# Designs tried in a protein design run: designed miniproteins, single chains, continued (5). Part 98

Each design is a single chain, and the fold is of that chain. pLDDT is the mean over its residues in the fold that is shown.

## One batch from the design tools (miniprotein)

Design m19394
Fold by ESMFold2-Fast:
Structure m19394 (fold): chain A 93 residues (1-93)
Amino acid sequence: DALEVLRKQFEEKGIKLNVSIVKLSEKEKKELIELAKTVFEVSEELLKKLEELLDKGGIKIEAEGFGLIHETAILLQVVLEGITPEEAVKILE
């Protein structure tokens, strides 16, 4: 479970997590996909992967250093697909 792995990693760094899975509306999913297209110039394959992950929901993490559902959805993709954050940024450029 990717959520359990994330929780343990943050606990090891002394960060207390409140982690929940948030259901995204179709409007929120479309807004995230359009943002990815306009800001990051992502490939069609990456957009399909983002859509698949958004169907599973976003993660809300109440911890310092994590922002909104948007960032946590991307982090979930990185964790689930074994892509490092650095590689994900490189792909999204």
Scores: mean pLDDT 51

Design m19395
Fold by ESMFold2-Fast:
Formats: sequence, C-alpha cells, structure tokens
Structure m19395 (fold): chain A 89 residues (1-89)
Amino acid sequence: SVDEHIDPTRELPEVEPDSDPTLNAAKAVALMVLATVEPGNASIYLNAARLYYADGDYELAVKWYEKALSIQPDEEAQRLLEEARAKLA
C-alpha cells in the first residue's frame, strides 16, 4: 500500500449505557451490525461488552471482552474482562 501510516488501533467513541434495557439492546445490535463491516475493530466489541455488563448480562459481556482481546491485546480490556468474570463466580 502507498500509505503505511494508517492507525491500526482506530477506536470508536465510548458508548454510554442507558438505564433502559431495550435501548441498550438496540445499541448492542447496532454495534454488531457495525462489526460485520469492521470485524477487526476491537473497540466495537469492547462497547458491546460494556452494554451487556450494564444490563446484567455478564455471560455476553465476557464473550465480547474475550473477542476484543483476541483482536487487540489490551491491559485495560483484560481488567474489564476479569471484572465481568468476577460477577459470574
């Protein structure tokens, strides 16, 4: 490629969880649709995991944190995964 300085760690803005589980579900679905276009963007999966965590779905939160870490290892994401796993123990 003629441009080798493209940022490989492009991050989406943080998606704020809502108090309404229906809105959180809609936000998570929108992120999953975006993931079909940008499957290598770890920040999509991190945002989805955060929404599931806020909604009390710790099993899905763990799955999406694990997916994000499989794409881009990150100490903060690892910490968040450990916090989600602690809710299941």
Scores: mean pLDDT 73

Design m19396
Fold by ESMFold2-Fast:
Order: structure tokens, then C-alpha cells, then sequence
Structure m19396 (fold): chain A 90 residues (1-90)
């Protein structure tokens, strides 16, 4: 693996962690009665971070196992946070 491929995997993990934090913050703002505008900004930022992570995944084709491991670890946590948020939209 090249150093560039490893940097892309590391950046993907960082972006997915940031997206997770954005969803957690959006959920907390909703509980605290924050503005819909502020909640939407956090959700948009989280979505942008996921999109950027997806782009880095495509650039990391030489490291499919490393990419999959990061997605499995971070993706499950993000999915749980997104599900919690969706349930609060009821």
C-alpha cells in the first residue's frame, strides 16, 4: 500500500467520525429545543462529510479491507445515531 492510500483511509475515518459527531450534536440540539436552522446546518455538514468520505473510499481502491474495517466500525455507530434521530422526528 502507498502512503497516499493510507492517508486517504485515515481521512475517510476522520470524516466519518466528524459526520457522527454532527448527527449527535443535531440530536442534542433537537432535545434542547434548538432552532431548526441550526439543526439543519449540522445535518448538512454531516451529509457533506459522508460524501467526502465516499470520495476518499473510491480513491482508496487499493485498500478495500482497510476501507471496509473503517466503514464497519464507524458506519454502525453513525447508523445508530441516524436511527435515533429519525425516531425523534416522529
Amino acid sequence: SSAAQQRNVDQMGDLLSQARDNYIQARQLRRDGGSQEDIDKLLDEGYDNVRRARDLQRQSRGRPDAVRAVQQRIGRQMLQDMVDEALQRQ
Scores: mean pLDDT 74

Design m19397
Fold by ESMFold2-Fast:
Structure m19397 (fold): chain A 100 residues (1-100)
Amino acid sequence: MEEIEVVDLGEYEIDTNEKKKFKAYGVVFFDEEGREIKAVGNLPSLDEAIEVAKEMIEKGEAAYARVFELEIDGNKIKMKEVVVAPKELAERFKKAIEKS
């Protein structure tokens, strides 16, 4: 029974002079009104971050979550974002992405 969906919001890359190397995964949780209620960082992978998001939503502790992968490799900052949400809310995010 697939009540929770993952929506890919895309990926972008920015040039930087930081010359740092790190990779971080995190989740930000939101209520039904779109207010941030909790953030969790230092997760070991994107898949683990998505699973943490699904568990909180399934328990009714959050309405939806935004999951982030941040990578800094020398002169590049890369960020990928996905939304984890119940099917009806996930459909609304998908429609918002399709609206150019």
Scores: mean pLDDT 76

Design m19398
Fold by ESMFold2-Fast:
Structure m19398 (fold): chain A 86 residues (1-86)
Amino acid sequence: DRIDEAVKRAAESAYRIALEAGATPEQAKKIGDYAANLARAILEGDPEATARYAEELVKVGKEAGLSDEAISRILTAAVREAQEAL
């Protein structure tokens, strides 16, 4: 399924970027889960869910001590994976 593959790639990319930026594996998994939800919301055309999951991603990234640059890279990766599947 194209959607499931894009959602999986968003989670994996976000997890990798978060780990590289200094997040713990537990924090990186949570960030990946929100990135997956963001990608799915974009693919489903749900603007309210898209805004919520983007806000949650920023929040959990900041709580993990990630830089604004790292958080931006995670958001960009999730959006890119969703756009490539459209």
Scores: mean pLDDT 88

Design m19399
Fold by ESMFold2-Fast:
Structure m19399 (fold): chain A 71 residues (1-71)
Amino acid sequence: MLEQRLKEARDYLTQELGWPVGAAVELLSHASPEHLQRIASASNAQEAVAALKNLPENKPPVNPAVEAILS
């Protein structure tokens, strides 16, 4: 579920919003555990991306598992 939602969010960022693939992967890889739970619970890619909208300036370090899913 989370893996599929992360890929859908990446594809939404790149295809619908015109983000470079590297920038979309970077954003998603820095998602906190709370944001990852919201992404997993999202009913669509737009809601998943909206969950990331309020990431703090002091973002968490890269999650290697998320980066591996999106690579």
Scores: mean pLDDT 70

Design m19400
Fold by ESMFold2-Fast:
Structure m19400 (fold): chain A 64 residues (1-64)
Amino acid sequence: GERELEAMLRGMEIGKRLVTEKGASPQDSMRETEKVLRKEGYSERDAELGGLSAGMEAIRLRQE
């Protein structure tokens, strides 16, 4: 749904910043993004999806 897509896009943004500013691994990017999204009021499922998006973005950035 719309909220799910919002969490995924927000997760990608947070994940990119964690990698570029702090050198976070894909696992750390995923875990930290999930925590941030939970604090921002996203559901457990949406926060998990956002975390996965952050992890994927971290992997993508490492391949550039």
Scores: mean pLDDT 84

Design m19401
Fold by ESMFold2-Fast:
Structure m19401 (fold): chain A 81 residues (1-81)
Amino acid sequence: MEEEEVVVEVLEVRGTAKDAASLESLRRIGDQARELGMEVKIEGDRVTLRATGPLTPEQRALAASIVSFMEEAEVKETRLE
């Protein structure tokens, strides 16, 4: 049996909402991200997203959507082997 190397990925996204409408969109997308096992924290206009483990295409798509509603977004992705 070939052992697959388990790559642990850590994704962090931090930023501020562009406006009140963007913040509402971020709250809705954040709920979907939580359903996929991602951690989402919203404090005022600041949004933090964190996911750990092998990331699914759905998780990556939601993270990209969250970034699109941020005025200033910091994205950090780390692969641990």
Scores: mean pLDDT 76

Design m19402
Fold by ESMFold2-Fast:
Structure m19402 (fold): chain A 76 residues (1-76)
Amino acid sequence: MSEEELQQEIDRSLVRIGLSVAKIAEKHGPPLSPEQAREEAEIYRRFAELGRKAGMPQSDVDAFERRAEELRKLAE
């Protein structure tokens, strides 16, 4: 209960921090290589899993999964 609530709060905080960093990189970063696109796709896939476990809205989880798919396609 309290322990689970605390863990969910920590997981949500970590996902939000990661998302903020990713958004900054997307705005200011250079074009992605296929290798970088593969790594970013894996990161977004993990954000979707963490967000799902932490009880984030399904719309946010779906957004992470869509971004991972787009990056995976760029990696070919």
Scores: mean pLDDT 72

Design m19403
Fold by ESMFold2-Fast:
Structure m19403 (fold): chain A 94 residues (1-94)
Amino acid sequence: MSSQVQQLDSLIQSAQQHIDNGDLQTALDDLSQALDLIDQLRQMGVPSSVILQYLETLRDLGMQLLSRTSDRSIILQAIGLILRAIGREIDVRS
């Protein structure tokens, strides 16, 4: 658990740095990998409260990325990521 949480935290930090640097495609790739790790942590029985915190962080980063772009491809990918995160939040809260 600790190692995978550290990997997830690292991907989140990497995504924030890439957003700040304007490397939005790399940030999207980091966030997609983070979402896959969140799914793995959920399957491993990590508490729903922890999973929800990570999903909320991922959604916030996706929204931040969306606010920094006018590129249609990046916009569509960011919207897709945000919707996937929201869908998981709804499922976890249900």
Scores: mean pLDDT 86

Design m19404
Fold by ESMFold2-Fast:
Structure m19404 (fold): chain A 79 residues (1-79)
Amino acid sequence: SAAAEAGRAGALRAAAGRPVLTPEEANLAGSWGALQAAASGGEAAGNRYATDLGRKAVEAGELPTEEAAEMAERGGRAG
């Protein structure tokens, strides 16, 4: 969804410009994972989806800091 894409883009931009995500950015990243899970199969799927997105972003070089990636993953699990 557009909201999910915006949330992911915001987190990646923050990671590129700043070494940490704000709590609001981490929550937004978690929310997109939860929304995708709701569409696909439930909360557990959302947590896995958020974790997979974070890993793929790191592999693509879009999340330059490990701390930012961990915050995004925590947000996903909280959602």
Scores: mean pLDDT 51

Design m19405
Fold by ESMFold2-Fast:
Structure m19405 (fold): chain A 73 residues (1-73)
Amino acid sequence: MEEKKKEIEKLKKDLENATTPDQYREIARRAAKLSGTGEAAVYRDGQPASLDELKRHAEALIKVIEEELKKEE
C-alpha cells in the first residue's frame, strides 16, 4: 500500500519532468503495469500520438490508479 503510493508520486514527478515521447510512453507503461492493465493496453492501435496526447494518457492512467488506491484503503 505505502509502496504503491510512493510509486504513484514518482510517476507524477517523472511526468512533470518529461519532455520527450519516449519518456511519456515509459511513464504510461509503468502506470499501466501498476494498475494491472498491462503495457499493451496503452497503445493497442499503434496510432501515432502527439506529445500532448501521450502526456494526457499518462496523466489519465496515473489518476485511475490513484483513485483505485483510495478505494482500497
Scores: mean pLDDT 69

Design m19406
Fold by ESMFold2-Fast:
Structure m19406 (fold): chain A 63 residues (1-63)
Amino acid sequence: MEETKRRIEKEAERNGGVLSLSELARILGVSVTTVKFLAYELFGKIPKRLSLEEALEILRKLE
């Protein structure tokens, strides 16, 4: 959803290009556990911070 993408981009910009897993979970309306699961599926790891590109890949996976 374009609105969700804009929220992610704005949050990343405020935080120097990164988001926490909790910040992304809040924007997406899902649990932090869901974000961790998707991050592991997409990247083979659960990072402490997500880049804008990593956050957008998680969004695309939910679509």
Scores: mean pLDDT 80

Design m19407
Fold by ESMFold2-Fast:
Structure m19407 (fold): chain A 87 residues (1-87)
Amino acid sequence: MEKIEKLKEYLENQDFKKAGEVLREIAKEVPDPRLQALLESAAEMLERNAPDAEKIGKTALKVLELYKSGKITPEEATRLLVNGDLS
């Protein structure tokens, strides 16, 4: 199973700890250091069960799907994560 599909499954099941673990693995595969750092921060928030964990996870998933499909640049992905434009 692709890591993005696992992330989606864990988010649907509200298993934020496992969602965060998978997101951290995905982040390590991202060559852009700023985008990687933001994804790692999102993963840590998921693992800690932060108040907005579901929103953070869903935003990260949407951004990763767009980025991995080549529809957005690393700079655009970074902006979307910082601003939470994908609600």
Scores: mean pLDDT 81

Design m19408
Fold by ESMFold2-Fast:
Structure m19408 (fold): chain A 71 residues (1-71)
Amino acid sequence: MTAEEIAARARAAAEAGDAEALQAAVSGKINSGDPEAIRAGLDALREALPSATGEARATAERGIQALEAYL
């Protein structure tokens, strides 16, 4: 899975408040072992965070914390 694909999936999941989809996107990134892919996911979630509300915001924050642990 490419950096762009995972970034797009993470952003879409965060905007939708879909915790399961967000966790799947984050786990895929971590398992790749690719620092560029992890950074792309982080950037996508950070960009989505200001527009996210309620559960979407909480899932985005959790995703950021998970990805940061691997950098």
Scores: mean pLDDT 68

Design m19409
Fold by ESMFold2-Fast:
Parts: C-alpha cells; structure tokens; sequence
Structure m19409 (fold): chain A 77 residues (1-77)
C-alpha cells in the first residue's frame, strides 16, 4: 500500500510537469504542446483509475494500473 502511494505521488508530479511544459510551449510550438498535454491526460487518467481501485480495496488491480502508468512514463521520457 505505502509503495503504491509513493508511486502514485511520483506519477502525479510527472503529470503536473508535463502539463506545465505543454502550457509553456503552447504559443511557440503548438504541436509539441498538444502532444505533451495528451501524455499528461493519459498519465492522469491512470492515476484516477488506480486511486479508484485502491478505494475499492483492489490492491492487485491498482498496482497493475500504476505499473502501466510508470511504463508509459518511461516510454515518454
């Protein structure tokens, strides 16, 4: 549980960083801004799903979604 919560915090921080970069690039590079915004939304969606499963007590599904989000982060970076 604590390890999953720590990884969720890492994913939320990464989501905010992607969103911040997207906003910064909106005027100078709209195409790259849009791509970063899409990635931010994808990470955020998985965080919400993992939090839902944790609330339901389904730690196995929550862990799997967190692992998928971390793999997506690794692929984007």
Amino acid sequence: KDEILKKLDELREYELELHKQAVALKSSDPERSSKLAKHSMEIGSKVVMAEMFLRMGDFEKAKKIVEEALKLKEKIE
Scores: mean pLDDT 82

Design m19410
Fold by ESMFold2-Fast:
Formats: sequence, C-alpha cells, structure tokens
Structure m19410 (fold): chain A 90 residues (1-90)
Amino acid sequence: SSEEIETFRRLLELLKYNAFVEKVTPEELLLMLETLEEEFSEIHPKVAEKVREIKEEAKKMIEEGVPLEEVYKKVIEELEKIIKELEEES
C-alpha cells in the first residue's frame, strides 16, 4: 500500500539525514530497524522478514568494525529495493 511505501521513504530520509549529521548511534539504527520489522510483521510479513535480514546484516557489519557510513549505505540500498518491490506489487 502507499502508506507502507511512505513509511520506508520516511525512514530512508531520516537515515540519510542522520548519516550526514552523525547523530544516530549503531544501537539507534538497530532499534529503528527492529521497530520497522515489528510494525510490518502483521501488515506485510514478507517485508518484515526482509527488514529482519537487513537488521542482522547491519549488526554483523557493526560487530566486524565496518565504518558506520558504509553500514548506512548498505541499509539504505536494501530498503530502497524493498520500496521498489512494494511499488511493483501496488
């Protein structure tokens, strides 16, 4: 639905802003992804599963010492793929 796509777009905009301003911590990024997973678990389980995979990958990258900028780039790219898939299913 359009509302689901809008939710992802707002999260992407927030992540891009925080990446440039360096205001979000790794813990905050993971909490944002966890919240998104929980919200979509009842509405769109397939999207919730993909968000969970993104969260686990981001957590792994953080634990391996990957720079936060690269973690954000990966998360943004994966979320943009989900948005495109939702637009195609609409």
Scores: mean pLDDT 75

Design m19411
Fold by ESMFold2-Fast:
Structure m19411 (fold): chain A 83 residues (1-83)
Amino acid sequence: MKEEKRKHLKELFEKALPRIDEYRAKFPQLSLEGVLAIAIYEVETGREVRSLDEAMEAIADLIRKYGKEFLEVLKEYLEKHLL
């Protein structure tokens, strides 16, 4: 189950990466981690994040759904592809 969760997260991250510049422009006050997280949330749910409060809730929902695996994959993608 944990490995399948990580694979699903990596697929979401790959779909979110091309949209990073769009979300950085929309939420300039958010960290790169936060921007990537909201992009993943919108890719997975199809729900638009319209405010910083909604962005924080989206990040919390991803952590609740995927647990530590979300944070581990987020760190891996930032280090390898964005940093």
Scores: mean pLDDT 76

Design m19412
Fold by ESMFold2-Fast:
Structure m19412 (fold): chain A 91 residues (1-91)
Amino acid sequence: KVSEKELEEAKEKLKKEIEEVRKRYEENGPSEEEKEALREELPRLIESMRRLGYPEELIRRLEEAARNGDLVKAAELVAEALLLQVERASE
């Protein structure tokens, strides 16, 4: 359905967007609006990551960040998970 060229373009765009978010989080942290949205979505994200077969260590770190209310750490881990997914899709 999707052409190989379109898939490659989508992967490249997604990688760049994730890297930009990662750098922004490293420099300024997530915004208050992003923290609030992430707080509400964290349980659903963790469940989705488990279903998609993400590494147990990454999931445990996310659960710990969620329990501690460390939304900055949680956002960083979500960005890391997205990068892993994009990299694997490129293989």
Scores: mean pLDDT 68

Design m19413
Fold by ESMFold2-Fast:
Order: sequence, then C-alpha cells, then structure tokens
Structure m19413 (fold): chain A 92 residues (1-92)
Amino acid sequence: SVAAAYERIEEAFREGKEENKPEEAAEEIRRLVLEALRELGFPEEVAEILAEGVGETAKYYIEGKLEEAREVDRETLERLRPYVEELLAARE
C-alpha cells in the first residue's frame, strides 16, 4: 500500500541520517519510491526518473550537501520536462 510505502521511506531516511549511511538509505528509498509509483499506475519511465531523483536527493541531504541535492532536483525536473509539457498541453 502507498501509506505503508510512505512510512518505510520516512524510516529509511531517518535511519540513514542517524547512522550516517547515505548510500544505503538512497538505494532503499529509490526502490520504495519506484514500487509506490508503479502501484499508483505511473508510466514506467516517469516512475524510474522520479525514484532515481528522490533517492539521490535524499543521499545528499543526509550528507549535508544541499547544493548537490539541488542539482539532482534540477536534473530530475529536466528529465521530466517532456511529460510535464504533455500534461500542460492536455489541459488546453
């Protein structure tokens, strides 16, 4: 379930922060996000891009590297741009 996935993602992030295991936390968060997005019926390409982005951003937040986290966020948004443009066009 999505609620259970959310709680587990939150736990993984907290554990990674407390134990200083950013890489392990990032990989677990990536997998959990990917699974949750697939369950919600997101297109596979979108789910993969978002899961990778969230995982890497979480890693950099745990490491205290805020600029690197922002760079990952920008890259993720650029990769999602074609899907966002299609969504906006559909609203017209």
Scores: mean pLDDT 80

Design m19414
Fold by ESMFold2-Fast:
Structure m19414 (fold): chain A 74 residues (1-74)
Amino acid sequence: MLGEQLLKEIEAKLEWMERGAREIPEHKEVFEEAKKRIEELFEEIGLSNSLSAEEKLEKLKEIDEIVAEAKKKA
């Protein structure tokens, strides 16, 4: 079960990527790809009964890295 705070953080990251795609058209593909990858990782964490707590934490860290790289490219 993901805590409400964690869900809000992921939602905020997705909103930030969507806003970036709208407001910075020169980097639209960077933000759209980041959003897609974050959504895929979030779905994998939410649907998997086979991932350990450690593996889920590593995927959450990967989401943070994707956000950082998208911001760096913008």
Scores: mean pLDDT 75

Design m19415
Fold by ESMFold2-Fast:
Structure m19415 (fold): chain A 77 residues (1-77)
Amino acid sequence: SAEELAEKFLEDLEGLKEYIASNPDLPVETLRKAKESAEAALEKLKKIASGELLKKVEEKYKEFLEFIDEKIAEKEK
């Protein structure tokens, strides 16, 4: 169901954030690929999720984007 796929997406985002936070030496290319993978997963969810479920997913994805973009910026200095 859309709810089950959305819940898995949210769990995957949290797991990815924890993994990145625990591994500060990850290459910037790895972070960029993680960002691309999350974006692709969101695009798939947008085809089946709507209303409040989609809003919840997009809000959490935005939080993830802010986190990973900060990490990428730190490595490109």
Scores: mean pLDDT 83

Design m19416
Fold by ESMFold2-Fast:
Structure m19416 (fold): chain A 85 residues (1-85)
Amino acid sequence: SAAAREEERRRVLEELRELERRLREEVERLRAAGRPDSEIRELLLRALEVAIRRAVALGLDLAPEETLSPEMQEILRRALAEAAA
């Protein structure tokens, strides 16, 4: 059971890291394409909601803030605060 739980945690962490990487790439791509901030914000909030729910279910902390742009950090902070309420 401990080994199975550790494998599940590793899988979820890998999924969260991959999601974070794709989100950063997609935000840069959308900005380069001239997409509006509202569209970018909505995409991030939807994706982060999934990540937050998975992290909470496993008692995992997400600490990507230092690797994100100020705009993405603000969106992440708001999404986390809303999910915690």
Scores: mean pLDDT 63

Design m19417
Fold by ESMFold2-Fast:
Structure m19417 (fold): chain A 56 residues (1-56)
Amino acid sequence: GPLNSVEDLLRAIQEYQVLEEQAKDEGNAAKAEKFRRERDKAYAKLEELEPGKVKI
């Protein structure tokens, strides 16, 4: 679904992190990179909605 709330963004970040690790374990670097980029986009949106709440 669309990432339009803090809860949705936090859930998306966790899901993409799991998917990135799974792709790495499978040796699929292209899929791992795709999920990393989606996670980074979710972090950027979270920073826009709640500045200073993003702790990497």
Scores: mean pLDDT 76

Design m19418
Fold by ESMFold2-Fast:
Structure m19418 (fold): chain A 84 residues (1-84)
Amino acid sequence: SEEERWKNLSKEELEKIKKEIEKLAEEMLKLQKENPKDEKVREEIHKLNEKMGELFEKILIADPSKAKEIEEYADELLQKIQDI
């Protein structure tokens, strides 16, 4: 079933999820660099952050033990974006 697939995330599936998180983080960084004080840019960043949250929630439901790893990875990426 779908739930069984997600519960036992393979290395390839984890790498795919990490790459999707990286892609979202890179899009946020690009928007931040283009117009950091623009309200529309902040709204777009908020939408990307919501997508990241939805992805994290799916992982948390499927495999709570791997959710911490993904959360820490996302936090590191977001921290790097804020430091730029």
Scores: mean pLDDT 69

Design m19419
Fold by ESMFold2-Fast:
Parts: structure tokens; sequence; C-alpha cells
Structure m19419 (fold): chain A 88 residues (1-88)
């Protein structure tokens, strides 16, 4: 379900934020912003303001942003993890 996908994405973003917060606080801040955006998307979905397809597309775009951020930081393992999440 899109709620399950969103919960998995938020969990992985929180782990990545924790990893980056000492070495790259700007990246950690960007990840915090993405988490808040995903939480807002879920809120709108639960209120009936977004369709399941719109939620799924928002989650895919968020994961792509995280993948690009990880690649920019040389974190190839994180980039691969978020790529797999998008493909699931």
Amino acid sequence: SVEELAQELIKKLEELKKKYKETNPEAAKKLEGLIKQIEEVLRLYKEGRLTEEQVRQALIYAAQIVKQLALQLGDDDAAKEFEKLIEA
C-alpha cells in the first residue's frame, strides 16, 4: 500500500538523516524537509484530498531526490537502497 511505502521511506530517511547530521548537516536538514513533505502528503491522502496514484508519484519523486543527494555525497550504498525502494 502507499501508506506502507511512505512509512518505509520515512524510516529510511530518518536513518540517513542520523548518518549525515554530524558530517553534512545541510544534507540532514534537506532530508528533514523531505520527511515533513511526505508526512503532509499522507495527511492530505487520509483527508481524501489526494488519490493513491498522486501519493505514489510523490513518494517516487522524494526517493529520486534522496538518491541524487546520496550520489552527490558519494554514498553509493544509500543511492542503491533508495533505487530498490522506487522499483518495489
Scores: mean pLDDT 86

Design m19420
Fold by ESMFold2-Fast:
Structure m19420 (fold): chain A 62 residues (1-62)
Amino acid sequence: MSLVEIIYGLAKKEFDAAKNLTPEQRKKAEEVLDKIKNAQTGEEAAKAAREFSKILVEAGDL
């Protein structure tokens, strides 16, 4: 299992558990999840994961 797959799996679980995302925040989070999924390196996945976490923190879900 690659680091990218691990990061994506964790982010997806947090996304599925999120209850306070607005429709706009949900769309942005889905776009960032796609960036994590399609990352070619662990560093790219980590950068996308930081963007993802920021969306969830701003929504109050993290």
Scores: mean pLDDT 81

Design m19421
Fold by ESMFold2-Fast:
Order: C-alpha cells, then structure tokens, then sequence
Structure m19421 (fold): chain A 61 residues (1-61)
C-alpha cells in the first residue's frame, strides 16, 4: 500500500501520504517526479526528502 509506505518517511504523516497518492493519481505515481510533489503544495519539504519519496515509489512499481 503506497499510503502505508509513504507514512514511514520523515515529515510524512497519513494525511500527507494520502494527498500525494490522490494528487498524482494511482496510475501516475510510478512515473511521478519531484516537480509533481511541488504542485501538491509540498514545496516547503526539503528536496532531498521529496526525491527519496519519489525514488521509493518508483522502486515499488
């Protein structure tokens, strides 16, 4: 479950994880980029954390 995986990252709670999955759409999550997270109002998170999230999501797809 992508939401469950995302909640294990620092600064990512259940609500933020749900926003990421919903904002990207489940079918687009495996191909998502760091810039897509910026569109979800997560731009204030450190870029390194956002990059780690996207890499983990792509690795699971």
Amino acid sequence: DLVELLTKFPMVGEEIARQIVTGLGEENVPDATVEDLDLLTLANMPRSVREAIIEAVRALS
Scores: mean pLDDT 65

Design m19422
Fold by ESMFold2-Fast:
Structure m19422 (fold): chain A 80 residues (1-80)
Amino acid sequence: SPVLRVVSLEVRIVGAVVEVDLLVRTKASDAALRAARADIDALRADLDAMHAAGWLSDAQYARLTAQLDEARARVDAALA
């Protein structure tokens, strides 16, 4: 079901944002930060594909994209 896949993606995005916040605050290893970055990039690809398929509203896509972009920026800053 597209609905269940979208809900699953939203839950995974929330989990990734929480994980990034924890890793950045605890000054986790570069390996852990790079793994989190790879997970964010994979979630972004899934999000873009679901939006292109018409499974996400523009408002949902904008909100979830903003969450992933913020998490990605935090990881990139921690790796700099």
Scores: mean pLDDT 90

Design m19423
Fold by ESMFold2-Fast:
Structure m19423 (fold): chain A 77 residues (1-77)
Amino acid sequence: SDELRAMEESAAGLARQAAENGIDIEIVAPVEYADQVRLGAEALRRAGLEIGKRVEVEIEEGPDEVRLRVRIEVEIE
């Protein structure tokens, strides 16, 4: 749907910004999109590895919603 496409584009933009600036990301979606959220989490982990950063992902699945929290490890040294 157009809404899902917009969410995917927004998530990709946020992932890029987080990789560049060390920003935490939180995405909340209806439970029916749980598989898409998990795929997005995997893509974020792979993108982090390619730029030499560790991406930590936490997924919380409830009865109505899925929450994805992404932390990008910023090496200070």
Scores: mean pLDDT 66

Design m19424
Fold by ESMFold2-Fast:
Structure m19424 (fold): chain A 93 residues (1-93)
Amino acid sequence: MLHTEEELREFLERVEERLSKTKSKEEALKVLEEFLKESEGDIRIILERVLNYVKEHAQDFSLEELKKFALEELKREVENAIFLRKLNEESVG
């Protein structure tokens, strides 16, 4: 299941907004887990990968570094998903 470019962009904006409101690394991780529970297809796969990386490095990061890392990894994965979406649209038929 693939999301549109608009849906992927809106997803990133929603994650950024909710992460900005977190006051601890535990809250930031919970936000990412909440998005994962509500997500399907490519977004779910992206969130599973990013959340695993974030959990692995959580002890090495400050709250601000954790948020930045999570958002940068999500943005990278989303850009890859958009690229794959365009390939599928160009390959219709």
Scores: mean pLDDT 78

Design m19425
Fold by ESMFold2-Fast:
Structure m19425 (fold): chain A 91 residues (1-91)
Amino acid sequence: SEQEKKQLRREIVITGSSATILFLHARLLLKLNAPQSEIDAVIDQLQSEIDKLKSLLTKAKENFPDDTDFLKNVEDELKAFERELEELKKQ
């Protein structure tokens, strides 16, 4: 339904925003030379949010395949998050 589509889009946007905040947090911890255990904890949270975003994208593709512009935007965002996460793991 249109209401279910709006709810799913909202969940995707919230999850993406959460991941963005966690990336900023991880970068701040690195800049401040924080303990590795604190950095690892934020990376684990990032992985969980990215995994959630993947699941939500799969659900969106299955239920709303005609939402092509939105799906493309989410796929591009997810690819960017995965690249940034791998760079953080190399620290």
Scores: mean pLDDT 89

Design m19426
Fold by ESMFold2-Fast:
Structure m19426 (fold): chain A 95 residues (1-95)
Amino acid sequence: GEREKKVEEYIEKMLKGETIEVTSPEELELALEAIKKLPPGTVVKLRLTLPDDPEERRRMQSLLQEALESGVFEVLDLEILSDNEFLLTLRRLPP
């Protein structure tokens, strides 16, 4: 379906070393799913833009925290670009 196509698109971009733009909780879920399908040790860059809606911001923060607590990802770098924009560099950990 459309979700699977979007995950494959993210995988292709990540393998090319492209930064993935994430502006919603839904896009973050797809990006995190894509990273789980990458070879262990793959380094990925996500540019996160927090939405104006407080509930959507809370969802993105919860998704990111859950992902980091899962042990699937390691944070290599976090750059604050603005009050609501962050550049997050992640490494996919071995299972």
Scores: mean pLDDT 84

Design m19427
Fold by ESMFold2-Fast:
Structure m19427 (fold): chain A 77 residues (1-77)
Amino acid sequence: MEEARKVAEGTGLVLEAIGHAVQAKILVETDPSKLKEAEEEVKRAREAAKRAKELDETFGRQAEKAVRYGEEVVKEA
């Protein structure tokens, strides 16, 4: 149904954003030479967050938290 599909898609996009943000953290903590790869992971998290927000603001806000985490990790590296 429409609501169930929206929840599934939104949840998937939030998890996608979280996955990319966590990968960025792993990259910068494991190997400082991977900073550019970590920045690309944060970009992918932003893309997922944008798609989540277009689907619903609530999913967008959840995904945006992951993006902020990834951005902080890269900024502090």
Scores: mean pLDDT 84

Design m19428
Fold by ESMFold2-Fast:
Structure m19428 (fold): chain A 88 residues (1-88)
Amino acid sequence: MSRDELEREATLSLARMSARTARHSEEPETLRIEITPAVSEDELKAEIEQTAADFAASIEFKRVELTKVVDGKEVKIPALEVTITPKA
């Protein structure tokens, strides 16, 4: 119920929803999820692997940086690029 707990739950929920979207795709899905201080990269990877375990043939992870414009200035945000290949 703290701000950090809400941010953590929101990030993990987004990861779960994004991974579930790959279940309904006929082709490999690539997702980019922002890495926040509330959730570690390892925890985010574990959540995605757990969510996709029943339908994913393979999962590939890559750390990337996203560019976001904040107050007219470009800011680099760390993100996890996830490629989920569904089972046939």
Scores: mean pLDDT 77

